# Designs tried in a protein design run: designed miniproteins, single chains, continued (2). Part 11

Each design is a single chain, and the fold is of that chain. pLDDT is the mean over its residues in the fold that is shown.

## One batch from the design tools (miniprotein)

Design m4353
Fold by ESMFold2-Fast:
Structure m4353 (fold): chain A 87 residues (1-87)
Amino acid sequence: MKTVYEVRFDTPGGVGVRSAHKDGTTTAVEIRASKPSTVRVESDNETGEVKVEASDPSVEIRTAKGKPYSGVWTSGAGAEVRVEEKE
């Protein structure tokens, strides 16, 4: 199963995404934007693969495996997150 997170930043803000893998491992992605931008996070819970694409190169992306994360969170008033699960 593949989960897609589409994040839109109209103002500076941050988003955290946690992806769980079938072997019990977790991949965490932290995204921070200093200006308006869009970010797409695509995670495959079967393979543990995480792909992150940002519309602006100033977007800061950090990825860590095994990091304890609370799932999806946002900071800043201008962030919109859409979550879609694809089989």
Scores: mean pLDDT 65

Design m4354
Fold by ESMFold2-Fast:
Structure m4354 (fold): chain A 91 residues (1-91)
Amino acid sequence: MLSDEEAAKLMLEMLRAMAQKLNDPEVQKFVEEVEEEAKKLSPLQASLLAHGAMLRLIQEVGRKYGPEAAARLAAALDVSPEEAREVFENL
């Protein structure tokens, strides 16, 4: 199982990759703000922040790639950030 620090790191990496794939300047700015805020937090708090930010990006994935893609990403995130990363790379 991933530690809170490992989970936060993987989720922040996913948020960055997702923002680039979505190619939306507002989403990119949102993720940059999340990354800066996460630097000021404990590993557990950073993990929780990244998890909340991921829910927002799942909604944006649903708008661009459709509800099935969003549902697949959400289901994978409930398992682990690593599984969610695998799903979004194959969108």
Scores: mean pLDDT 78

Design m4355
Fold by ESMFold2-Fast:
Order: sequence, then C-alpha cells, then structure tokens
Structure m4355 (fold): chain A 89 residues (1-89)
Amino acid sequence: HMEEVIDKAIDEAIEELKKRYPLSDETIELVREMIRAAVNDDPEAFEKARKKLREELKKQGYSDEEIDEIITLVEAYANRAKVEIEKLK
C-alpha cells in the first residue's frame, strides 16, 4: 500500500538522520511533509516543506553545510519512495 511505502521511506530517513543529528519531533514532521509532497509530485508543496525544514534546522543551530546534507538525504529518500510508488501502478 502507498501509505506503507511512504512511512517506510520516512522511517529510514529519520533513522539515518538520527545517527548523525539529534532531530526534534518538529523536524521529523517536516521531513514527513517533504517526502509526501515529493510522492504526490507537488513541486510547490515540496519547495514549501523544504523551506520550512531549512528554517527549523537553522533555528536548531545547524550550519548551512549540515542543513544541505540533511535536505539532500531527505530528497534521496523522497525520490526512492516516489519510484517505489510508481512501480505499484
């Protein structure tokens, strides 16, 4: 089911990020929002979620380099989830 694929992608992204960075519940929800937007092929929602995630990470004290690494990793997992869902057609 599509929802299970999304949840799996989110869980994998969160676990990978938590190994490197302490993530707040707020950050986790933004990661979920970003992956969902990518899966729905909604570029406006994706950019909005990406901007919110960047703002939250900056507020938490992460450097621009760390933020870019985190966002890149989330984008990779979002793309993986999108590919898996496309195969379920």
Scores: mean pLDDT 78

Design m4356
Fold by ESMFold2-Fast:
Structure m4356 (fold): chain A 96 residues (1-96)
Amino acid sequence: DEVLKVLDETIKRLKELAKEFPEMKEELEGVIAEIEDLKAQVEAGKLSGVEALQRAANLLHNAALLAEKQGIPEAAKKLRELAKEIEEKKKELEKS
């Protein structure tokens, strides 16, 4: 499942970001837990892949806003880039 693969890769990248930006660790662990829940909902047939990717992108945009507020613009940039990658994958899925 391409959606589950994208969510798994997002979780891995967020774990690496938490190592790179330890000041964001608690926030990123919260986002990881929410994406794990989205993954479980997709696997259970309770949530569409398109909706799961949109929600994941929204979580990353919110985390980027918090990173900016905390004065970590490099983390905010990387979180926004990851959100855009997910939004592009969502658009590909919508065309299929």
Scores: mean pLDDT 87

Design m4357
Fold by ESMFold2-Fast:
Structure m4357 (fold): chain A 60 residues (1-60)
Amino acid sequence: MEERQRRLRDEEGRLNGSGLTSASLLNNVFGVSIGTIARMVGLSPRTMRRQLREAGVRVR
């Protein structure tokens, strides 16, 4: 329960423009799943997908 705020506030996993570009590259060029990319940056897959959608990034 106490971990809720920590999970919402990821250290540097909060997707910035460069992070979104890198995630898009991994997903579209290397075929890496969004779930795997989210694990790499320490975000939940749901947060990753939401950020990509907000930025208009194409996902495979």
Scores: mean pLDDT 63

Design m4358
Fold by ESMFold2-Fast:
Structure m4358 (fold): chain A 86 residues (1-86)
Amino acid sequence: SHMELLRRELEERERRRQEQLQAFLASDPELAQQYLDRPEIQRERRVIAGEHRSLEEVREALAAGDRAEAEGLERIRAALEKRRLG
């Protein structure tokens, strides 16, 4: 069903987030925490936990979470590269 596909997408997104952040926790825990504290990421986590009122809210949170995740990981990579270079 569409709901089962959506649930699987939510589970995979959370798994990817955990995998990506593990590499940064030891080198930059503050930057990793800033990523997790982003409102879009917090919203996605709440809808994964079932804290939503409609399917539209879930879709909006997933789309916003995807964009925030891409931006957050890019910022983490850029910050680590900047530290590496000087």
Scores: mean pLDDT 70

Design m4359
Fold by ESMFold2-Fast:
Structure m4359 (fold): chain A 104 residues (1-104)
Amino acid sequence: PEEERERIAAEIRELINRYVEESEKLSPEERLELGRETMRRLAELYRRMAELSERPEGRETALALAEMAERHDGLAMGVVDAAEGKEVLTVERRIELLLKAQNR
């Protein structure tokens, strides 16, 4: 159970790191698309972590993170040209903060 959760956590970390690395190589439009795909995959991984959680607190936290990732995907889809760069940067910054919180 714990070992499986650790594998999912590692997949989440790798996915975030790949996004950060690849986004620098892309146009603003391609970066926004990568951000949306990354958020969808993060939501899936968080939901899988919730399924593996035997404790209510762990499941609730994982589901909250999944819903947050899904919300960011929705926000990215609604981004207007004027805010596109800011929205992508905001999403990236929140991902970094989430990663730091996990490593505390």
Scores: mean pLDDT 63

Design m4360
Fold by ESMFold2-Fast:
Structure m4360 (fold): chain A 79 residues (1-79)
Amino acid sequence: MGSGLAHRYREALRQAMGLGGEGAQVMADGLRNIGIYDPSVAPYVAEELERAARELEGVDPETARHLREQAELAREYYE
């Protein structure tokens, strides 16, 4: 059941990263909230947020830090 949702979250996050900064932060907040309401997708959301943070670290370290914080929140609610 989670594979289709994981794919959609990955595509949405890639789109947000293309927008940069503010767009990435807004999308990350939305994805984190979805993960909280649906624990079955929370680990996928956390993984994609962490990946996006690593990719943005050299371009926008403040946005990367925000994405890492959202990934941690998603993991907390999954556990």
Scores: mean pLDDT 63

Design m4361
Fold by ESMFold2-Fast:
Structure m4361 (fold): chain A 69 residues (1-69)
Amino acid sequence: MDELIEEAKRMAKTAEAAGVKRENIVVAIARHLLGQGLSEEEAARVVAEAMGISLETAREAVRRAKAAL
């Protein structure tokens, strides 16, 4: 999980520098993690830690990401 958290932090930093909305960044990272084979709960935990957001907000982003897959 540590490597995934570091990767997610790098992705978030790059997207923020490019002017992407934080809401869209959170969902994009969740989609990336689900695509790597993480469960919804694992993806939510990684997103919450990497983005510094609540676990509830991260779970919502994971639900949105999964619906779009």
Scores: mean pLDDT 80

Design m4362
Fold by ESMFold2-Fast:
Structure m4362 (fold): chain A 80 residues (1-80)
Amino acid sequence: DEQKRNSLEAIAQIKADGLIQEAKKNLSPEDAEEIEKMVDEMLKTIQDMIDNNAPVSDLEKTITKELNKVSDEMIKKLKE
């Protein structure tokens, strides 16, 4: 379980870093800051779940849901 949580955290961090890089490359500085803030909130939520020994299934669902939220917001900002 600990190994799975650590792997999920690592995957979330890699995807988060990728989203921030894409935001900084393709968005205005202000829009990139908003995406970075969303990513920071996502990573904080993930860390809080890990610290509280949340089930791996709940952690996986939260990571998927939050990554989709950030991706959707980036796509929206790219169209504006």
Scores: mean pLDDT 84

Design m4363
Fold by ESMFold2-Fast:
Structure m4363 (fold): chain A 65 residues (1-65)
Amino acid sequence: DEKAREYAKLAAEKAKAGDFEGAGRYYAKMLELITGEKVDEEKAIEGAKELSPEELEGLAEEMGL
C-alpha cells in the first residue's frame, strides 16, 4: 500500500494549493486501494473539502502510509 500513501500525500498537497478537485481524485484513488471498492470522484472531492489539509496529512501518517 505504498501507492495509497503516495496518493494521500498528493491529496494533501493539492488541498493546500486550493486544488480540491485534484485532492479529491487522489483521495478517491487512495480509498480504492484501501477498500478495494470503486469510489465516486465527485463524492471524494466533497469529502476532501470537508477534511482540512492537516487532516489529510494526518490520515497518511495514522494509516502508517
Scores: mean pLDDT 73

Design m4364
Fold by ESMFold2-Fast:
Structure m4364 (fold): chain A 61 residues (1-61)
Amino acid sequence: SMMDQNDEQWRASVSGLSVDEQEALLDALRALRAQETDPARVAELDRQIAVVEAVLAQQRA
């Protein structure tokens, strides 16, 4: 799959969650990121985290 399509699908999935679920997801992803040593997986987790942070920031108004 193209990178842009994966990011769009991930954003849609995150946007469907409640704020509490988004906060729990962010915490879980950060924990996974802290233990990951594979650079490709690290880059993937960083992209996923950035999307969750952006969605959460918009909903905390």
Scores: mean pLDDT 80

Design m4365
Fold by ESMFold2-Fast:
Structure m4365 (fold): chain A 81 residues (1-81)
Amino acid sequence: MNRSEQSFLRFVERDPGFEKIPEEAREFFLYLGAAILAGQFGDKETAEVLLKKALEIYNSMAKKPISDKELAVLVALALSK
């Protein structure tokens, strides 16, 4: 993990609202939140890496993998404002 990825992850982890997320979902929201934050700061490369990790985590815990349509919505959400 590079320095930029770790910085965004630590920023999300320190948010008081993050502790209210159920423990089983925290890792997914940690990476998703960090990806959105990196994208908003213009670090698209870090955002793409973190989003990919969030999707891996989601697919590992979901009963069924995310659909192509839901994937497109998630990518649009992370890369837009």
Scores: mean pLDDT 68

Design m4366
Fold by ESMFold2-Fast:
Structure m4366 (fold): chain A 69 residues (1-69)
Amino acid sequence: MKEEKIKELKERAYQLGKEAAQAVSANDSEALRATVKQLNELLKEAREISEEAEKEVREAFRKGFQEAS
């Protein structure tokens, strides 16, 4: 239930991290801004669950960004 929701948010954040890295490589500032907006929405949902969920979602984004860079 809550664990499944956190897993879903982490998977989405990881994908956004990869998209952000691609946007940076392409010098696409509009795509980067769109990705950041989506990340902020995921972080809001995670915060409603717990502070730890927010940290995990932020780390998932960072991993996606690093792996796609």
Scores: mean pLDDT 83

Design m4367
Fold by ESMFold2-Fast:
Structure m4367 (fold): chain A 67 residues (1-67)
Amino acid sequence: SLTQAWTLYKQGKFAEAAKILEQLGSAGAPLLGLMLAEDPNNADLWNAAGVISENEGDYASALRIYQ
């Protein structure tokens, strides 16, 4: 869930939060965008963004991460 991903992120468990966001796909993209705004150098979060973009195959989904 989005709540679970946010809780893991606030606990510093970035890889675990990233995995939940990957499972949520495009539904997790807005929350991932907020996390990246807070931590723009977090490799786990950028890896999640890449996986979401690849799995969805949707240009619009990728753009939502950067809004």
Scores: mean pLDDT 73

Design m4368
Fold by ESMFold2-Fast:
Structure m4368 (fold): chain A 91 residues (1-91)
Amino acid sequence: IEVSLKRLGDNTVEVTVTNTAEPDKTVVVGIAISGEEQAASALLKRGETWTHTFTVKETSTISILAVIADPQGRFLEEASRHKETVEVTER
């Protein structure tokens, strides 16, 4: 799993996740922001990329969890876990 975070503005962060696992592996990706009612999830087939944009109002922690799933969506194994603090700057 490849994960990248890009700051688009002082309060806006773009999260991009690519499923780089083996050709027939599917991954479920969940993203949550600590202290806010923002969460997103996607099911990614091998080679698929998902981009989601979050706007935060205060310094927040973004948590990203990716798990390998079977064709029925059952979780087999945690593929990746990432946490990053996004600082909000004025000016």
Scores: mean pLDDT 65

Design m4369
Fold by ESMFold2-Fast:
Structure m4369 (fold): chain A 78 residues (1-78)
Amino acid sequence: MKTSTVTLRGLPDGARVVVYDEQGKKLGEAVARDGEAVITVEAEPGTKLTARVTADGQETEVELTLQEDGSVPPPSPP
């Protein structure tokens, strides 16, 4: 496994983010500030990650794909 950083944007301040792998294993957790949450996770490139965001009593799921350099690319490949 490799250590990677997941950054989520557009979040309310104080939103709780928990990142899980494809099997539902918890990989990391953070609290959003200034619209962003930064979570360190251990996973292989190409792993599909699910981030659960809890804010103002609402839960939202965001799907992410981990890249080889440990970043998450923006949507829309050319």
Scores: mean pLDDT 71

Design m4370
Fold by ESMFold2-Fast:
Structure m4370 (fold): chain A 89 residues (1-89)
Amino acid sequence: IETLKSVLKTLVVDGRISPETAKAVLDYMEGKISDEEFREFVKTLPEAERRVLLAAVKQVLDEAERQGEEPENIERLKKLKKILEEELG
């Protein structure tokens, strides 16, 4: 999850995603918002922002699997990736 925080911070600094988007992703990863609530949030994002976020999540998931991250965190990252892929159509 620290890798995800670092990647999201970089994307916000680079103007690729909003601070609100980064907060929603982290709130989702912490279980503060449901899969359905996060899906509705993703639908409000510009396509370019959704694509950038999906690419970042794919990178973070690959790193988390290599580092032996906790299974609950890996499953949450997989759900995050799936929601982003489904909303990109």
Scores: mean pLDDT 80

Design m4371
Fold by ESMFold2-Fast:
Structure m4371 (fold): chain A 94 residues (1-94)
Amino acid sequence: GGIKNVKITADSEKKEIKVEYENVGDHPYIVTVEYTNLETGESGSATKVMKPGEKGTITIKNLEVGKTYHVKVYYIDMKTGKRKLVAEGTVTIK
């Protein structure tokens, strides 16, 4: 797929997760970040449409101090409609 260079980082002072990525493909993609609080099971998502050659950032705000989040980064290929997982990780807000 066209979504590459995915980087997941946490900023504990700002209580944020930052997901950076790039569309290196020749057509648009929809990028979705799904995050889950591993203690409570509460989850959310954020979505962005990416044009070819764009570098993007999705920032998840207002997270809970002392909690660990499981983060999944998916794309939807707008040419095929197919959803794929491109990155996954865990981050802790300290």
Scores: mean pLDDT 84

Design m4372
Fold by ESMFold2-Fast:
Structure m4372 (fold): chain A 79 residues (1-79)
Amino acid sequence: MEEERERAEEAAREIIERGERALLTALSKGQSFEDAKAIAEATREEALRELEGELSPEALRYARDLVDATPMREAPKVP
C-alpha cells in the first residue's frame, strides 16, 4: 500500500510535467489555449490510463486526485 502510494505520487508528478509540456508544444505550434489545454488534458488522461495496469484502483485514484489538484500553467484565474 505505501509503495503504491509512492508510485502514484511519482507518476502524478511525471503526468503533470507531460501535460504541461504538451500544452506548451501545442501553443508553440499556434494552437489556441482551449485546443492546447484539450491536448494537455488528453495527454494526462492517457498517462493515467497507462497506470491502470500498474496501480491499484485506490492508488490510481490518488494519482488522479494529485493531477487534478495541480492546474496547468494557464489555469483560469479570477478576473
Scores: mean pLDDT 74

Design m4373
Fold by ESMFold2-Fast:
Structure m4373 (fold): chain A 107 residues (1-107)
Amino acid sequence: TEKIVEEILNSSPEEAGVLFVEAVAEKVGATEAIPELAEAVREAIELAKENPEEGLEFGLEKVHEIADKLGLSPEVTSELSYAVAMGIAMVVEGEEAKKLAAEEVKK
């Protein structure tokens, strides 16, 4: 966990967003979702660079699709949705969102 926080702070915003979502998925016990979530977050981030709202909508839709496929609880789905939104915010809002994401991983 400490290593993930350090990697988030030292990575590009795009890489930090993916690392944060992976860390949250591990923390909530949804490790099986990580490969699909990482791909979805990368695509959502690219969309968010042109249109933050479209990127966020895409990311949230992908979280629900993955959650339905894997039978994740509404609570876990909400945590992953928050993580994806924060990952996108790190690219759109930069350093401040990145620091907030690192603090969330520490909790």
Scores: mean pLDDT 77

Design m4374
Fold by ESMFold2-Fast:
Structure m4374 (fold): chain A 65 residues (1-65)
Amino acid sequence: SFGQQMIQQEKEKVQQLIKEKKLDEETKKLAMEAFRLGFSTEEIEKLYNTDPGKGLKKAIEEAKA
């Protein structure tokens, strides 16, 4: 289906980002959580690049509020 195809494509982009940047297991989990919350690969990359230690965690906490 169209929705499944779009989700799969975005998931593959997030997985590629994780591989290219060699993210540790904690950051990988945060990136996948952000993806599940509806963040795009571009948003995830920007958050990681801006603050590698806290950017993703803060964004996830704000999205869950």
Scores: mean pLDDT 81

Design m4375
Fold by ESMFold2-Fast:
Structure m4375 (fold): chain A 98 residues (1-98)
Amino acid sequence: SLIKELLSKASKDEKEILEKVKEKYGDIADYILAYIIAGQERDVESAKILLEELNKYIKDKERFRELVLEYMAALERGDLEAALKKFEEVAKLMEEGK
């Protein structure tokens, strides 16, 4: 599975965040993190495939991009509480896009 392969590259912190968000929002959280990891790995083909799936739920593309960048910035500075909050906001935005 493309998603399983990408998620295997996630850090321990990213996996902990994923588990907490997935409990509330389900499998969409796996797609979000897999997309972010594909971007980090510069795997353009996988990122494109995952973004096409995510775009079915994204009504506000600019807000999605902003939240993903804020999540990545929080992780880079080691602010796990902020990273969790931003990842949850991404998942919530996707759920509202149904």
Scores: mean pLDDT 85

Design m4376
Fold by ESMFold2-Fast:
Structure m4376 (fold): chain A 69 residues (1-69)
Amino acid sequence: MSPEVEALLAEIDAVVAELKTLPLSDEERERLDRIRARLRQIDDLVTLKAGLADLREYLAEKKAEVAAA
């Protein structure tokens, strides 16, 4: 695995870990675990960057919901 792919997977793991500190439903946690497992099977830089961007958007949305409560 390339160092760039390893770095992206580490960033993905960090975003997932932060998401799991937020009040998520069991269904949302299972979905998040499935997304993470799928991304870890991918050895494509462009696809991993897109997946990381999607996870970051989801994190921002959830943080905004928590901040509004």
Scores: mean pLDDT 80

Design m4377
Fold by ESMFold2-Fast:
Structure m4377 (fold): chain A 106 residues (1-106)
Amino acid sequence: GEEEAEEAREYGRKAIEYGEEAKKTKSGELAVKAGGYTALAAEEADEAAKEGDAEGAREGAEYAIEGARYTIEGGKAAETPLAASGGAAAGSSAAGAWFSAMRAEE
């Protein structure tokens, strides 16, 4: 519900921050951290949708999708394939959460 949506947004913001820094510094460690936060954001967004907070879940999923983008870019810049592939997988999960949230609104 609301708590899960708030956690999704918070984790998504952290994913974006770490991904941006990873890209700037070419840090594989920060790219991996961004991927971890992206996965957490996607998970919380999915839980928010399951508990009926469709709007919060959609917002959380949007943050997770953006976090995935920065994770992939950071991973590529740092030449860290694990972070890039992890970001892609987390982004797919986030997209799924977004679609689930849209369906919950109907």
Scores: mean pLDDT 80

Design m4378
Fold by ESMFold2-Fast:
Structure m4378 (fold): chain A 95 residues (1-95)
Amino acid sequence: SILDDVKDLGLLIVESGIRLAERFNDKESLEKLRELRERLQQATTIEEIIEVMRETVELTVELLNKHGRGGLGGLLRGFYDRVIEGMQRLADELK
């Protein structure tokens, strides 16, 4: 289903953030990203997925900035913002 596809895409993005937090040994960011993963797994609407994705993007960008990767953080923000905008349009169309 469309909901399952959107949820799978969200899980890939959250898992990418988790791997970055693990690589940087940033335990605080890792705990927060794991909480976001659990929220995403419990999400039942595209709107709930979008909320988790917005928080995941912000946390991942902050993580990259904190560890001197601000340029990569900016690139990922631009990419993920377009993905979230696409999800929002899809949610609006299914209303």
Scores: mean pLDDT 84

Design m4379
Fold by ESMFold2-Fast:
Structure m4379 (fold): chain A 90 residues (1-90)
Amino acid sequence: VTELAEKLAELAEKAGSPEVADRARQLGKFIEDLKKKGYTLAVEIAERTLQKALEEAEKSSDPEEKVRILQRGIDLAALRALVAKNFEES
């Protein structure tokens, strides 16, 4: 999780978006907190979402497209993690 978030942050920085890199690191901290509290589904969904975003961004040769893919992946991972966390609390 932390390693995955750092990889997204590195790619975002290389593509010229330190703001997206900061968001990736903030999400990484959120996922670690979920993991410590036992939200297994939320962690798994977030990690899979980020992994797919990383793979798609790495395939693109366009820095603007890389940033867009990473930003969407981060937003989607955060949303899906929150939904899964609430489901686990039901």
Scores: mean pLDDT 83

Design m4380
Fold by ESMFold2-Fast:
Structure m4380 (fold): chain A 65 residues (1-65)
Amino acid sequence: SMSQQEKSNLHVQKAAEEARRGDIEGAEKHLEEARENGMDESSVRMVRAELYRTMGDEEKAREAR
């Protein structure tokens, strides 16, 4: 069985995979699941910004929280 921390980390990995495919909705869905499994708001904001930068969306990267 996986801990909540491990589940959160798995969802972050899946969010990154979806972002690389250009699926921003899929990436956001996995980030929300990471939050539900205990990822704090500061970490969510940092990961969202990184994912938007990966997709080339600098404006949304700056707005990520």
Scores: mean pLDDT 78

Design m4381
Fold by ESMFold2-Fast:
Structure m4381 (fold): chain A 71 residues (1-71)
Amino acid sequence: SEEERVQSVVSRVIAEAVARHPDLSPATVAAAARAALEVLEARLAAGEKLSDEEIEALAREAVEAVVRAAA
């Protein structure tokens, strides 16, 4: 499903962020995952046709924003 695909992409992006930032707290990781899911769910609920590349880019931007705010 689209929901499963979004969850899979977010999980991968989070794994990449954790690999780059090994000192990330579990709370920051959870907040980053939530932010990425919320952004993607809002865009898809609005009827936007997102490619796999667009989903990955949006997830990465949301995760990076939360990581930067936590620093």
Scores: mean pLDDT 82

Design m4382
Fold by ESMFold2-Fast:
Structure m4382 (fold): chain A 91 residues (1-91)
Amino acid sequence: SLLEELEARALAAAVEELAARRPELGIRSAEDLEAAIRAALAAGDLALAVELLATAARAMLEALRPYLSEEEYAEYEAQFAAQVAAWRAAA
């Protein structure tokens, strides 16, 4: 489906960003990203789990951008920023 194609592209973009920003994590694929999130959650490393989830969520928002108006994108970006700030405060 279109949603599955967007999710695949978003995960690929998140993997590329993390490979550049966090090379020590060894994230080379969507499967590595999923494994890293699970490992962070299992270890109680909520800060790392939030960083990885936020990276994936941001990539999905960017993949959705061509399907959103500029006003809708700005609103979703603001909601995303607020949600990530809340997650970081809880971690």
Scores: mean pLDDT 84

Design m4383
Fold by ESMFold2-Fast:
Structure m4383 (fold): chain A 68 residues (1-68)
Amino acid sequence: SDAARAGEAAARAGAAGDSAAASTMGWHLYKEGTGEAAKYGRLAAEAGQAGDSVAAARYGRLAFEAGK
C-alpha cells in the first residue's frame, strides 16, 4: 500500500540520519494512512521535525508494519 511504502521510506530516511525526509514521509503517512499507520506516521513526522532521526526511524518502521 502507499501508506506502507511511506512508512518504509520514513524508516530508511531516519536510519540514514535524514530527519527532514523522515518528517516529510511521516506527514504523508499521517494524511494518507488510517488507524495505527496514521498514528505512527504522525509520531515519525514529529520526531523528524524535532531532529530525532532515531525516533523517526523507529516510528516509520512501526507505521510500515501496521500498514502491511
Scores: mean pLDDT 79

Design m4384
Fold by ESMFold2-Fast:
Structure m4384 (fold): chain A 85 residues (1-85)
Amino acid sequence: SAFSAEVTAILAQLQKKAQELAPKYLEALEKGDYKGAAEQLRKMAEAARDAGDQLKALGDTKTADALYKMADELLEKAKELEEKA
């Protein structure tokens, strides 16, 4: 269905963003750049919230809620890393 195709496209875009950000996060951690690592997690949280908002607009509230929870968890991890910086 059109709804299923739109949901898949949103999630594929989020996955692509995760693939871009994950190596930058790991590189920052390896270098002891906790502030830089936290920045990558904050960008991932923003991408998850944006995807959640798009899915909520399509009526997929269950997936949107899961993405909002993921964004909140990423932001908490970012705060923990910023405390180490």
Scores: mean pLDDT 88

Design m4385
Fold by ESMFold2-Fast:
Structure m4385 (fold): chain A 94 residues (1-94)
Amino acid sequence: SRTEELEKLIREGFEYNKPGLEKALKELPKEEFLEKLRELLEQELEELSKLPKEDFERLVKVLYEVFKEFIESIEDEELKKEALELLEELFEPY
């Protein structure tokens, strides 16, 4: 289905961006990493908001799941906590 194709594109898009996020996690101060994560999440949510409501509702959950999995892999417990709080803040309306 079209929704399954869009889900695949979100997962593949995340995998494409993942090395950049991992590099930022290693090289940037905590505050700068969180700002880049916020910017990326807001951009992804804005792009999804252009889709029909049913596609948006399905795919926003997929986006949440892929980012949550990444954030839960962060070894720094304080940074992980703040990144999870950011994720929950941005996805609270959904």
Scores: mean pLDDT 84

Design m4386
Fold by ESMFold2-Fast:
Structure m4386 (fold): chain A 83 residues (1-83)
Amino acid sequence: PTEPTVLEVKEVTDPKSGEVFSVILYLDKEGKRRVTILLESKDLTKFSVPAPDGERTGLTGSHGNQLVATLEGDELRVEIRHP
């Protein structure tokens, strides 16, 4: 049986809100690469819908800010969007 395996965790701090997002690259139970975003705060813990290679995943923070992540080839692309 294959268990999910974390390959990389990239922490991204939004300089406007101070929120820390964790971008997680992992292998799912079928051995396929997935990217998800985790937002950790005192009153809020949530994660984005995992995306396959080449597709975007996004998570909205408490200030209308959004972190977006995409795995393209071997490069994990991350961007912060503000309202």
Scores: mean pLDDT 79

